# Ledger of designs, part 30: designed miniproteins, single chains, continued (3)

Each design is a single chain, and the fold is of that chain. pLDDT is the mean over its residues in the fold that is shown.

## One batch from the design tools (miniprotein)

Design m9085
Fold by ESMFold2-Fast:
Formats: sequence, C-alpha cells, structure tokens
Structure m9085 (fold): chain A 80 residues (1-80)
Amino acid sequence: PSLEDILRSIGLVLRAIGLLLEMERLLKEGGPIEKAEELLKEIEEILEEVKKLGIPVLAKQVEKILEEAKKILEELKKKK
C-alpha cells in the first residue's frame, strides 16, 4: 500500500470508532433503532473500503468494531 492508502485507512478506522461511540450513546438513550441501523451500515461500508486499501491489520480493527456494533444493535432491539 502507498502512504496515501495507509493514511486513508487510518482515517477510516477513526471514523468507524466514532460511529461505534455514537452507537453506544444510542444504546444508553434507548434509541432510535433506525439511527443505529444506519450507523451499522456505514461501518460495514467502511470495512469494505479498508479491505480494498489492502492493510490487513487495519481491516481487522474495523472487523472488531463492526462485531461490537452488531452487539450494540441487538441489545438496543431488546430494550423497550
């Protein structure tokens, strides 16, 4: 990967972390579920972009973020 690819991947990982923190906030507030689903989809799109940039360590970090985000969405769906 080029230096540009590395920097873009780092920026995408930071964005994914920010989205995960927003999902944690939504879980604490009890919704809305629709916003959490939107944020999850954005993290999924970030994962595909990071995979294309070809830096496995950073792709694995986004995969971990995505799995945590999925757990948050499932917990939010159970909250009434």
Scores: mean pLDDT 84

Design m9086
Fold by ESMFold2-Fast:
Structure m9086 (fold): chain A 66 residues (1-66)
Amino acid sequence: GPLSEEERDRRLQELADRLMRLFAEGKTGSEIEKLTLEMDYVSGRITKEEYEKRLAKIEEFEKKKK
């Protein structure tokens, strides 16, 4: 169902807090990309299909760097 603006803002704030913690811990690359991608999805900036496609690509790049 449709999320209220208050619920959406709450979810985005939660994700933003996680992103800030990752930066504070010196985390980089795919972990940050995954989180920002989830924020784009929750904010309605991208579709679920686009989210899943980009997520799979990030995971494939992680796998191939080993």
Scores: mean pLDDT 75

Design m9087
Fold by ESMFold2-Fast:
Structure m9087 (fold): chain A 66 residues (1-66)
Amino acid sequence: NRQEVLEESEASTYVIRGAVYLTLGDKEKAIEAYKKAIEIIDSLENPSEEQKALKESIEKEIEKLE
């Protein structure tokens, strides 16, 4: 499904963006990017186990940054 592939790509892009902001020392923008990735995953009707694991990983990273 084209839409599923696009949504997966978008979530991954925001995860990468968050990591980039962390390397720049911008925790606020990193947290915003990670939260956006979670929002995209949560919008999926049937998230894969891989996407669920990604969400859990991001949530733990946000907790460490806050």
Scores: mean pLDDT 76

Design m9088
Fold by ESMFold2-Fast:
Structure m9088 (fold): chain A 80 residues (1-80)
Amino acid sequence: IDERVKQTLQQFSDLVHQANDAMLRSTDPDAIARIRGLLQELGALQRQIVAETDPAKIQQLIDQMNGKMAELNATLAAVS
């Protein structure tokens, strides 16, 4: 596995745990729906990156995943 892919997937794994904890503690259905949507988008990107073998496309997918992870981090910060 590309080290960049490994690092990105480790960051995503940590965010999944944080997001799940936030959803369990949240009483705001709109916040829960937003977190769930971002997790679904990130899950789709994770499946694409694991299947990709082209280094340039892997970098593009990493960039997209980093952007969505930043959105998830901002959403989690806004919920608490």
Scores: mean pLDDT 83

Design m9090
Fold by ESMFold2-Fast:
Structure m9090 (fold): chain A 82 residues (1-82)
Amino acid sequence: MDPAELAAAMAAHAEELLARAEALKEKIKAATDDPRVHELADRVLELVREALARARAGDAEGALRLLEEADRLARELAELLH
């Protein structure tokens, strides 16, 4: 896969993740008033938005690194929701 094809695939993936993350954030806000949970959810959304922007600009490697960081924070968020 050339860099442009990879970037297009990353953009499609990030768009799907963003839609799911936004829906999940609304459910989290309805379920808890914990500001730490809200802050982490906001950070995950910001990273996915930045990944989408980079993928659309053709920066597949930058998009991947941001999605990996978003996954790490999403795992921390899941632990707090224990």
Scores: mean pLDDT 79

Design m9091
Fold by ESMFold2-Fast:
Structure m9091 (fold): chain A 55 residues (1-55)
Amino acid sequence: KLEEEKKRIEELYEKYKKKQIEEVNPKTEEEKKEIEEVLNYFVERSYKILEEKYK
């Protein structure tokens, strides 16, 4: 179940990342990287919360 939830989170954030890049239309590589870093931060945080809860 934990691994299933982690996969779902990853898939949702990948879709959200693509949508955000399209909507924001970042003009520089740096702006794209910032969007990706923010989303990765939330994914990592979600993973830590799940791992903490299901340890």
Scores: mean pLDDT 74

Design m9092
Fold by ESMFold2-Fast:
Structure m9092 (fold): chain A 63 residues (1-63)
Amino acid sequence: MEVGAIAVATVAVPKTGPDELELRPGERVEVLENVGNGMVLVRSLTTGEEGLVPESALEVIEG
């Protein structure tokens, strides 16, 4: 996933660990870093919080 891209959560993402970010469907995030293993570091555009989410839960809408 491209760093600096804006993506939307397509599914609910639960916070299962301390480094993970909870997302609801339709929430928008900015991609900060590709960390590997299908995970990306993102910043929520709703809350400003940062955390890890599965790349598969996101769809890029602006990059």
Scores: mean pLDDT 80

Design m9093
Fold by ESMFold2-Fast:
Structure m9093 (fold): chain A 70 residues (1-70)
Amino acid sequence: MAFSGAEIAALFRRYDRDGDGVLSYEELKELLRSLGLNPSDEEIREKVDKDGDGVVTFVEFVGLMLELSA
């Protein structure tokens, strides 16, 4: 199902409990699990974490959500 920018932003905010503007891999997995998805760490890294720094920025998250809705 296609996600709107507003839906993506709302999901990111809900799981960004620290308010630091990034998601950890654990927070991202919990978010994706709430949507019925079960990605591996390798899938997240391959599709999202270009820098390999162990955090997911809002821009990377938007890219992942758009790819998953295509």
Scores: mean pLDDT 72

Design m9094
Fold by ESMFold2-Fast:
Structure m9094 (fold): chain A 74 residues (1-74)
Amino acid sequence: MPSDEQAENLVRAAYVYMVEHAKASEEEKAFIEEILERLAAGEISPREALDELLAYLEEKDPAFAALLRRLEAA
């Protein structure tokens, strides 16, 4: 399992990947932005942020979810 620092870095990396490669829908981008805002506000832990992102993507973009799971495994 990733550390809190690794979990936060994975969420941030996912957002950067989506923005730089224009691979995400506006809905997916907005969802990650909301998670990042809640994380920055201290409302959720980095692990909770990563878990929410993975759960969302498993339903909406399973290929991207699989990529993030591979990165989480280090």
Scores: mean pLDDT 73

Design m9095
Fold by ESMFold2-Fast:
Structure m9095 (fold): chain A 61 residues (1-61)
Amino acid sequence: MEELLRKGMAEIAAAIQAGDEEKARELLVKLTKELTGKEVEGKESVEETIKLAEDAIREAR
């Protein structure tokens, strides 16, 4: 489980760093669905994705 989370978060962070917010959101939705069986959706999904990616990058350092 931790491996899946770490790999997914790394891919999301890479997409954010590449400036592809749409790709990052798609990866976040996929990861969330795989872990919890729920989809992340709504107008704030991009903002949430950016926040999570920033936190993940910060934690990795």
Scores: mean pLDDT 64

Design m9096
Fold by ESMFold2-Fast:
Structure m9096 (fold): chain A 77 residues (1-77)
Amino acid sequence: DEIELAILELLAERGEVRLGDLVEEVKKRLGASTEEVWEAVVRLRKEGLIELRVDPETGEELVSLTEKGRALLEERR
């Protein structure tokens, strides 16, 4: 899935990213809808390829690549 790959690559490039910023960047790169990006985020999280945490200072959701996600991205290249 090109959306899932784009998410993993973006996180590998930038590290930890705000969920809202991730959604907007992927939409801009691929012309994807918000729903399509959200479905990809849900799948990647369930597969353990990304993790989400809440920033205790701002309450914003932050997304990062797991070791498993990084390994999968490297295998696909």
Scores: mean pLDDT 81

Design m9097
Fold by ESMFold2-Fast:
Order: structure tokens, then sequence, then C-alpha cells
Structure m9097 (fold): chain A 89 residues (1-89)
């Protein structure tokens, strides 16, 4: 998936505007072949909020570039939506 596809998906499905930088990192994760590449990039292959095991297919990232699962990602957006309302420069 491309960063643009990720931005469009969350806007259409959840009415959420994901920052381009976050979408680009997620697109990079989708190109990974294993959870070991997630661990190599972030230091962990688990969600930093709930310890759920991450894969290249389910892993997302926070504005602080920390790996999270989909459920925790949506919770973060609900708690601090301003971090996810980035204006394209």
Amino acid sequence: ATAEEIVNFYKAAYNINIPQSIAETIAEIRSFKSAEEIKSKFGTDKCVLCDHKLTPENALVTPEQKPVCGECFLELIEQDPEKFKEKFN
C-alpha cells in the first residue's frame, strides 16, 4: 500500500486525517517481510500500549514514531485528534 492509499482509507473509513509522515512510515512497514524488520526499525515488534504482537500487515505508528496496533491507533486519535490533523505543507 502507498502512503496516499493509507491516508485515503482512514479518511473514508474513520473520517480521520492521518499526517503524511505517519502514512509514509506505515507504507514502509507494509513493505517489510517479517516482524523482525519492525523490531529492527523501532526496537520492538509489539504494540507499545497493549503488548499485542505486530506484523507488517497490522502495525501502525504514532506521531512519535512508536509502533502500535490498529485498536490503540484509533484510541490515540480519539484522545488527541489534533496530532492527526496535520496540514500538508
Scores: mean pLDDT 74

Design m9098
Fold by ESMFold2-Fast:
Structure m9098 (fold): chain A 71 residues (1-71)
Amino acid sequence: LSEKEKEELIKKIEEEAKEAIKKIEEAAKKEIEELKKKGASQKEIDGRKELAEAQIESIEEDAKEEIEKLK
């Protein structure tokens, strides 16, 4: 791959990761608001937050690994 192709791939990986993270954050926020409206327990709300954090961490790790392979 040329350096330009590597830069374009890195940018694409970063953009896709950012979009995926935003979608997870939006979904988590919406679901947490619904849980609160339904009178869900704090444990259930905390569990949903932890799930979103784990999903975000996984996306960040995967993106980092793909970028490292292109260096």
Scores: mean pLDDT 84

Design m9099
Fold by ESMFold2-Fast:
Parts: structure tokens; C-alpha cells; sequence
Structure m9099 (fold): chain A 69 residues (1-69)
């Protein structure tokens, strides 16, 4: 299923979700639960795990920039 969203919109959504997963992990949520959430997210958005993983570095960079400020 191809979404009508632009690549930028999809990346933005993946970054938001990745940031949420990073926060959940910091709150002590099991890594296995985070992995399951990533799998569900991939199926829901119709993207591969590679697409989701590609958003993680940017989500971490955004999170670190916000923390450093």
C-alpha cells in the first residue's frame, strides 16, 4: 500500500515514533516490547524495517540536540 504522503512526511512520522520508542526504553520498557512495536509500526505504515531504522539516527540526533540546548 502506497501512502499519499511525501517521503518527508513519512520520515517525519517515523522520527516521531522512533523518539517515542527511545523515551519508552528510557522509562524501562523491555527492549522486546520496543522491537514488537517497531514491527507493528512497519506493518501499519507499510514500510520496511530498514525504513524505520533509517529514522532512528535522526530521531536520536533531534533528541540529543533538544537535550543539549
Amino acid sequence: MEPKMTEEDIREELIRQAMGLILAEKKGIDPEAVKKALEKLGKFLGVSEEEIRAAFPEAEARWEAARAA
Scores: mean pLDDT 70

Design m9100
Fold by ESMFold2-Fast:
Structure m9100 (fold): chain A 58 residues (1-58)
Amino acid sequence: SAEAYFNRGRIYEALGNYDLAAKDYEQAFKLEPSEEILKEYLKASEKAGIEDIKRAIR
């Protein structure tokens, strides 16, 4: 269910786990392409990239 992936993505995002959130939003978007899901995916993906950079420079 797209809704289940989307809801789990929101939980991961609330926990600060942006990589897992982005993966769940991507799966939700593949099942139910919508502008709302795409926006959440792009936002979580950007935050995941920032955390990856922080990890690489420490």
Scores: mean pLDDT 81

Design m9101
Fold by ESMFold2-Fast:
Structure m9101 (fold): chain A 57 residues (1-57)
Amino acid sequence: NHEEAREFAQELAKKGKYDLLKEFEEEVVRVYTDESLSEEEKRERIDEIIKKYEPQL
């Protein structure tokens, strides 16, 4: 979700993982700007993106 995505982005920044942060933010923006997705679907997609990047922390 939006709050968890923001917190995760801050963790990536704190750990100096700026390349991953950029990729993460690009994927999150793509989800938020996708008009075909419901708010619930956007939340689920963002949670999946976080899980994808979490092992890289």
Scores: mean pLDDT 81

Design m9102
Fold by ESMFold2-Fast:
Structure m9102 (fold): chain A 76 residues (1-76)
Amino acid sequence: GTAKKIEEIEKEIKKLEEEIRKLEEERKKLMEELKKAKTLEEILKLIGEILRIIGEILDLEERKRKLEEEKRKLLE
């Protein structure tokens, strides 16, 4: 039934939220390393890694948004 589909969507959303939190922690750690970086090479490497993680977070947030929209439609 509809309730079971909602539960499965909620489980998937929670998995995405956990992955996003993990990436946010990694991003925060890299931002702290960036503040301490002294060479242009270190700065550019850290910026590249931060941008990659931001891209991954945005992709996961988009997937989460679509699942939340599907859940909303099931509750109508």
Scores: mean pLDDT 87

Design m9103
Fold by ESMFold2-Fast:
Structure m9103 (fold): chain A 99 residues (1-99)
Amino acid sequence: GKVEIEVENGEIEAGKDYIYKVKATNKGGEEAEVKVIVKDEKSGEILGENSENVQPGESKEIEIELKNLKEGSKYKIKAIAKINGKLISKNEGELIVKK
């Protein structure tokens, strides 16, 4: 798509705060809104969300701060890009919370 979203899978430690980063690159000619949501897979609880506007030709890191990480949890990451309210691209990832 016109907007490239890099979402990485990973393992993170319980009891530590973590800053999750999503890189968005807009190769299109129009401003894109990129939104990242992190949810607990089992409960559906939103643990964090952030959105940024990414200009044509720009690369931007979108940061989500994750706190109070529970051992054994699995977090689903969803990142979407919209231009003028239309969905242009989507990427998904996963974080596993370990000891």
Scores: mean pLDDT 85

Design m9104
Fold by ESMFold2-Fast:
Structure m9104 (fold): chain A 90 residues (1-90)
Amino acid sequence: SETEEILKEIEKLTKELTELIKKAIEALKKGDYEEAKKYLEKAKETLRRISELAEKLPETPEVLKRVAEIMKPYAEELEKLKKLLKEEEK
């Protein structure tokens, strides 16, 4: 179905998004703020694409639960990024 094709694309983009956040975290830990900025900008663009795809999905509880599950790895990496930024800023 079109819904399954969109969910597969969201999964693919979420894996790319998660990798970009991991690379941003690695760059920040090395003090490479320019590389971190580059990865975060790409992450922002990828997240926008995911949001546009999600808007095309039916608003059923099953689909919403599947999107949440697909996005879970990204949410976990984002929490690591937030913790790192708080530690740097005191």
Scores: mean pLDDT 85

Design m9105
Fold by ESMFold2-Fast:
Structure m9105 (fold): chain A 56 residues (1-56)
Amino acid sequence: FERAEELKAQATAAPSPDAQRHADIYLAKAREALAAGDEETAAEHLVKAYGALAAK
């Protein structure tokens, strides 16, 4: 069933516009944190982005 690939596909596809908007916001913050060298903060934002896309 490869749930890891399934979750990635759902996050990438982002069929819901609202989910995409929230994910974009978190992804933007994650990239800013990575640029600043805050990998830990970036990871937290990525988790929130995936959560928004995978939420039911």
Scores: mean pLDDT 68

Design m9106
Fold by ESMFold2-Fast:
Structure m9106 (fold): chain A 92 residues (1-92)
Amino acid sequence: SLIEALARALGLSDEEIKAILEGDVEAIAKFFVLLEEKTLSKIVFEHNLRETARELSKIVGKEKVIEALKLAKPHLSEFGQKVVEEIIKELE
């Protein structure tokens, strides 16, 4: 899946990937933070965050994804925080 492929590319363990797919809010938040931390291109980061938030909303439900985005937000850049705010509004 897209989530598994991206999470592995970011260096996440099989245990951490399982936690994300099972809807662990803290694991999902860490994944979102790592997407920005390890992606040099702002365009690629925004695309990956939007796509992973959309796909995870289908797997674990939008409520858990919104919680994870809110947890991740203070650990992101000013740009990342703005993207998170836009995604939360789109999911609500």
Scores: mean pLDDT 89

Design m9107
Fold by ESMFold2-Fast:
Formats: C-alpha cells, structure tokens, sequence
Structure m9107 (fold): chain A 72 residues (1-72)
C-alpha cells in the first residue's frame, strides 16, 4: 500500500541519518567497514523504493568512508 511504502521510505531515510551521525565514531573506533556494509544495505532498500536522492546520498557517504579507510 502507499502508506506502507511511505513508512519504508521514512525508515530508510532515518537509517541514512543515523549513519551520517555515526561517521566520526566509526572512524575513531576502526569500524569503517561495518558502516560501509550498513550503508550498502540502505542503498539497496532505497533503490527498491525508487528513492534516488537517498541512493545518491548513501553512495556519497560510502565513497567518503572508502577514502578514510585508505588512510588507516
């Protein structure tokens, strides 16, 4: 239903927001790989929902985290 799709979109967007607030902690704790895997799952869910903006933001965060990983 349309309501279920809207709830799913809201939950995926919330997951992305939580991931964004977790970046510095993941870098400091050496858990960058765990955060990348979490973001990949968010991206897959966003793609299935047709949420292009959330897909793009997840991809940008993944790229940023992969760059940080090269410094470790």
Amino acid sequence: SELEEEIDRSMVRMGLSVAETTIDTAIKQGKVDDLIEYLKKIKERAEKLGDKETVERAEELIKRLEEEKKKQ
Scores: mean pLDDT 83

Design m9108
Fold by ESMFold2-Fast:
Structure m9108 (fold): chain A 57 residues (1-57)
Amino acid sequence: RLLTVREIAEILKEIHGLSNEEAFKKALELGPMTPEELAEKLGVSRSTVEKIIEKIK
């Protein structure tokens, strides 16, 4: 499934340490994508993205 902008922003905050404003802006610029696509863009494993999503849920 596609990640929401909020989920992408939270993942960017966790991985890159971005501020709320920076993470949200970058998430909007990236647009909707799957966890796999986001993991590839960030150079992390899919399991890393999935672990962050579990913390958000």
Scores: mean pLDDT 78

Design m9109
Fold by ESMFold2-Fast:
Structure m9109 (fold): chain A 70 residues (1-70)
Amino acid sequence: LSDRELAIQLAATAVREALISAESIPELMKRTGITEEDIVRAPLASQDHIEKLRNAPDEKAAIDYIVSFV
């Protein structure tokens, strides 16, 4: 699994599981280059990565975590 593929799975998980607000989705897409199509088509990330997203201190930290793989 490439870092790019992991970033797409993390973004898809954050959107589908509502781990980030709807207002932050455009920022995530802009910062990562991930498209709505990528999000719709991707599988969810593994539970280990989902827990890292959930344990982010704020939404900015969650987005920064996803961006770190891009």
Scores: mean pLDDT 80

Design m9110
Fold by ESMFold2-Fast:
Structure m9110 (fold): chain A 71 residues (1-71)
Amino acid sequence: AERNDRLAELFKEVGELAKKMRDAGNTEAAEKSIELAEEGLRAYVDQGDWERAERLFEEAIETAKKAVEEA
């Protein structure tokens, strides 16, 4: 249960950051973050690879945060 809750929280954070980037006009960074999150979701759903999914979601969040800092 905890792992599923953690992945849901990470995915939600990516979505919130992507929305903020789109609202600021940073669509390219938003698209990159969403792409990484979608790859993470596929790793979890299709392969059951929780560790890979967590890493990809964390990478998506870091990508989004870096884009916000550079804006």
Scores: mean pLDDT 76

Design m9111
Fold by ESMFold2-Fast:
Structure m9111 (fold): chain A 66 residues (1-66)
Amino acid sequence: SSSRREQARRIVVRAATEAGRSKTREEAQAILDRARAELAALGYDASYRLTEGPDGYLADIAARPA
């Protein structure tokens, strides 16, 4: 269980970082959609919020066991 939680945490951190480096909303959204699918494969329900800022995007991702 803890190893799956650690994998989920790594996916969340990576996706948020990559989405934040995206130059377009579409690119950021694709990264977050992929992370959501990966989290679902691990048995997690994920939701995200993408906010556009002056220097790029901010992604907030929440994941909980399904």
Scores: mean pLDDT 81

Design m9112
Fold by ESMFold2-Fast:
Structure m9112 (fold): chain A 101 residues (1-101)
Amino acid sequence: MNFEEQIEDLKKKAEEARKKGDNRLAAVHLIGAGELYRVMGKYEEAAELYERAAEAARDDPLLQAKALSNLSKTYTRLGDDEKAKEYEEKAKEALALARQK
């Protein structure tokens, strides 16, 4: 399957969503593109997209937690254990916020 073509399509959809002010949809597409880069072993590119997704998902703590968790796993693969732990803790904080009633 052509992952590069799918990544470019997802990045375009994220930009279209952002221009419409749909930050949640932008984050969903950025997470999808980051997951494809991760499958390809392109961890630096995956990390960049997950960081953008976490920023876009600032108003959606559950979605932000997902982006931050994926970012943590990506830094583990890059060998940056300190950043991996930092983003895992941020993901837990976002998840806790999502569970506050």
Scores: mean pLDDT 88

Design m9113
Fold by ESMFold2-Fast:
Structure m9113 (fold): chain A 60 residues (1-60)
Amino acid sequence: SSIDHLLDNLGQAGVPEETLEELRELYERGDWEGFAQLLREVLEPQIQAGREAARELAAE
């Protein structure tokens, strides 16, 4: 399922397993507001890491 792929990617990116479990529970309950809110908080560090990686690649 699409949720399993998303959670696997987030886990590989260093998101804690407790947070991944919370995201799954929100998804299974259909709590889209809570899911979207938590996902945004999780992606904030990932966006920052992506910016740093892009800078490193550009500075080759």
Scores: mean pLDDT 75

Design m9114
Fold by ESMFold2-Fast:
Structure m9114 (fold): chain A 61 residues (1-61)
Amino acid sequence: MSLAEKAIELAKKGLDAYDAGNFEEANKYFQEAMQLLDQLSKEEQDKVLAEIEAIARERKA
């Protein structure tokens, strides 16, 4: 799995934890995702952030 894919998966787990009210767990996943994002180029970071934003918007039903 690429770093970008791992960052998206971690962010998704963070969103799942946030929706469940597990804010501490959510913060840990988000921090891990951000650490992976720091390893990516600016262009890849922007793409990953856009995907995470789309996932978050779809969850606000």
Scores: mean pLDDT 80

Design m9115
Fold by ESMFold2-Fast:
Structure m9115 (fold): chain A 62 residues (1-62)
Amino acid sequence: MKFSEEQIEKLKEKAEELVKRIRDFDAANPDASSEEVARYIADVLDELGKAIDEILKEQREK
């Protein structure tokens, strides 16, 4: 709602990147425990949160 077209595009690109990273992790680590998978997903979500925060900061500068 407060995002520009460029900010929305950046979010889409980041989301696609993170989804690919999760898929790549699953493919590379078929024997990973549920705890390891959960930690990786948590790290990915933290990165997404940081990307959203950066976009919101850019908006606040205008």
Scores: mean pLDDT 74

Design m9117
Fold by ESMFold2-Fast:
Structure m9117 (fold): chain A 89 residues (1-89)
Amino acid sequence: KLSPEELEKKIEEMAEKAAKEEGADAELVKEALRKQAEAAEAYAAGDYEKARELAVEAVRLLGKARGLSEEEIERLEREAEEAFEEAVA
C-alpha cells in the first residue's frame, strides 16, 4: 500500500511523463496540477473517492495539454486509477 506521499509522487510521475512530450498547453497543465493538489488534499482527508476522481481528471487534463489521442488519455486514466487502487489496498 502506498502512503499519501507515495500516491502523490506516482501521480506527479504520471503527470510529468505526459507533460514531457513537447507541445503541452501550459494552461491545461496548470489546471491539471491544481486537480492533482486537490486530489492529494482529499486523500489526506480520507476522502478516497474524491481523491481518485480528481487524480484521474488531472491526468486526463495533462493528456489534453500534451495533445494526446483519446486512446492515450484513456490509458493514462487507467494508470491513475490502478495507482490509486494499489494505494488504497
Scores: mean pLDDT 73

Design m9118
Fold by ESMFold2-Fast:
Structure m9118 (fold): chain A 67 residues (1-67)
Amino acid sequence: MDIEALIAAASAGDAAAAGAAGRAGMQLHEKGNFEEGRRIAERLLAGPSAAARAAGAQVLDHLERLE
């Protein structure tokens, strides 16, 4: 999965790409790549689009519930 392409599309306002990037971050966290999963969520939250920021917030909320 090309996560950089998903984050770029999410940053351009693609809500479907934002959701896909968020899921990829959660899947990385579930596989034990905790730093990369959280980094993806943080990148989405810092993104220039409302869709990216909303997806990042939802992913972080999900990761906090798993902790």
Scores: mean pLDDT 78

Design m9119
Fold by ESMFold2-Fast:
Structure m9119 (fold): chain A 85 residues (1-85)
Amino acid sequence: MKSRETALLVAAEIAIMAGDYELATELAKELVRLSEDPVEVAKRIARALVKAGHREEAIEMLEAIKPLLSEENAKEVEKLKKEIE
């Protein structure tokens, strides 16, 4: 549902700004389960973390969601992780 996906994305960005990376990771997991494009969701949340200065937390979040993805999507997330490193 588009409205729920948008609300969860906003909640994840607020969690990042508040320094609640555990909540941001849990919201990212829910988003990748709901989204038709989990790689795009992962990129948006990772970008928000990196922009906030939290590269290590972005990498940890990407590793946490990777097991929830298809093999192809996990490979794309691995590429994103290397770009952040």
Scores: mean pLDDT 81

Design m9120
Fold by ESMFold2-Fast:
Structure m9120 (fold): chain A 87 residues (1-87)
Amino acid sequence: MKKYTIEFLGEKFEIEYEESDTAEVLAKKLEEKGLVEVKQDPEDPSVFTLTLTVTGERLTVRKSEPAGVVLERFKELVDRAEKELLS
């Protein structure tokens, strides 16, 4: 099991995942932490959007993507959102 730490506005969120985990599994974990709202794409059921709850920034993800890849993209989104808020 891998651990990934996301820091946002001084708060630390530890996400536990396995290399075999998909974006769908990761999305549930992020939603449970209160970091994101998950919405399915109405035209493509294999796609969903992660919306950062505090700022409203969105990341579009395919359900079958590896969790680690999605975590890297989400970390970049969080870092950008924080920089914009602190500007």
Scores: mean pLDDT 80

Design m9121
Fold by ESMFold2-Fast:
Structure m9121 (fold): chain A 62 residues (1-62)
Amino acid sequence: MIDQIEVDVALAMMQIAVELASPNPDKQLLLEAARRLAELASKDPSLEEERRYAEELIAELE
């Protein structure tokens, strides 16, 4: 059974990847997607790498 958090994390990661691949990435959309990823990943200790990635991205975007 696939956990809903895993699906939501995958969708947030995909949104970040799509924006980063854009020639004109929207900083606001990236920040919102990264914050969502951090919140979702904080609910599951197995997602610590995803949480750290989101926190690092937020820090870079400010």
Scores: mean pLDDT 78

Design m9122
Fold by ESMFold2-Fast:
Structure m9122 (fold): chain A 62 residues (1-62)
Amino acid sequence: SSEKQKQIQELVKREVALSIRSIGDILDAERKGDEKEVEEIRRKYEEELKKLKEELEKIKRS
């Protein structure tokens, strides 16, 4: 459906925006030499990405 396609496009946009923000945050943390903060940012990125992928699968199955 057109609604389903729109939901998929919005999730893709959210994934791109998440990646851009996370890269910026990682670069800032690396510049500070805070390896623990880099790992925490990567972990949060992976967790949020997993949630977006789960939403995408739900939409595809609907």
Scores: mean pLDDT 84

Design m9123
Fold by ESMFold2-Fast:
Structure m9123 (fold): chain A 65 residues (1-65)
Amino acid sequence: GLEERITILEDAVEKLKEAGVISEEEAEEVKKLIEEAKELLKKGDYEKAEELLEKAEKIILEATK
């Protein structure tokens, strides 16, 4: 579910940041999107939460090319 995607993204962004694969600025943007998605999920705005998680995933994918 969306909460599992959040956990995976949080783990991924920390590991990629520690490995130097993504910048500190990129990691911060991803973390901000994850936190906003968590708040939307708590409010029941599942569609908006999913859109923010997809944006975070895209940042990671583009950075890892």
Scores: mean pLDDT 84

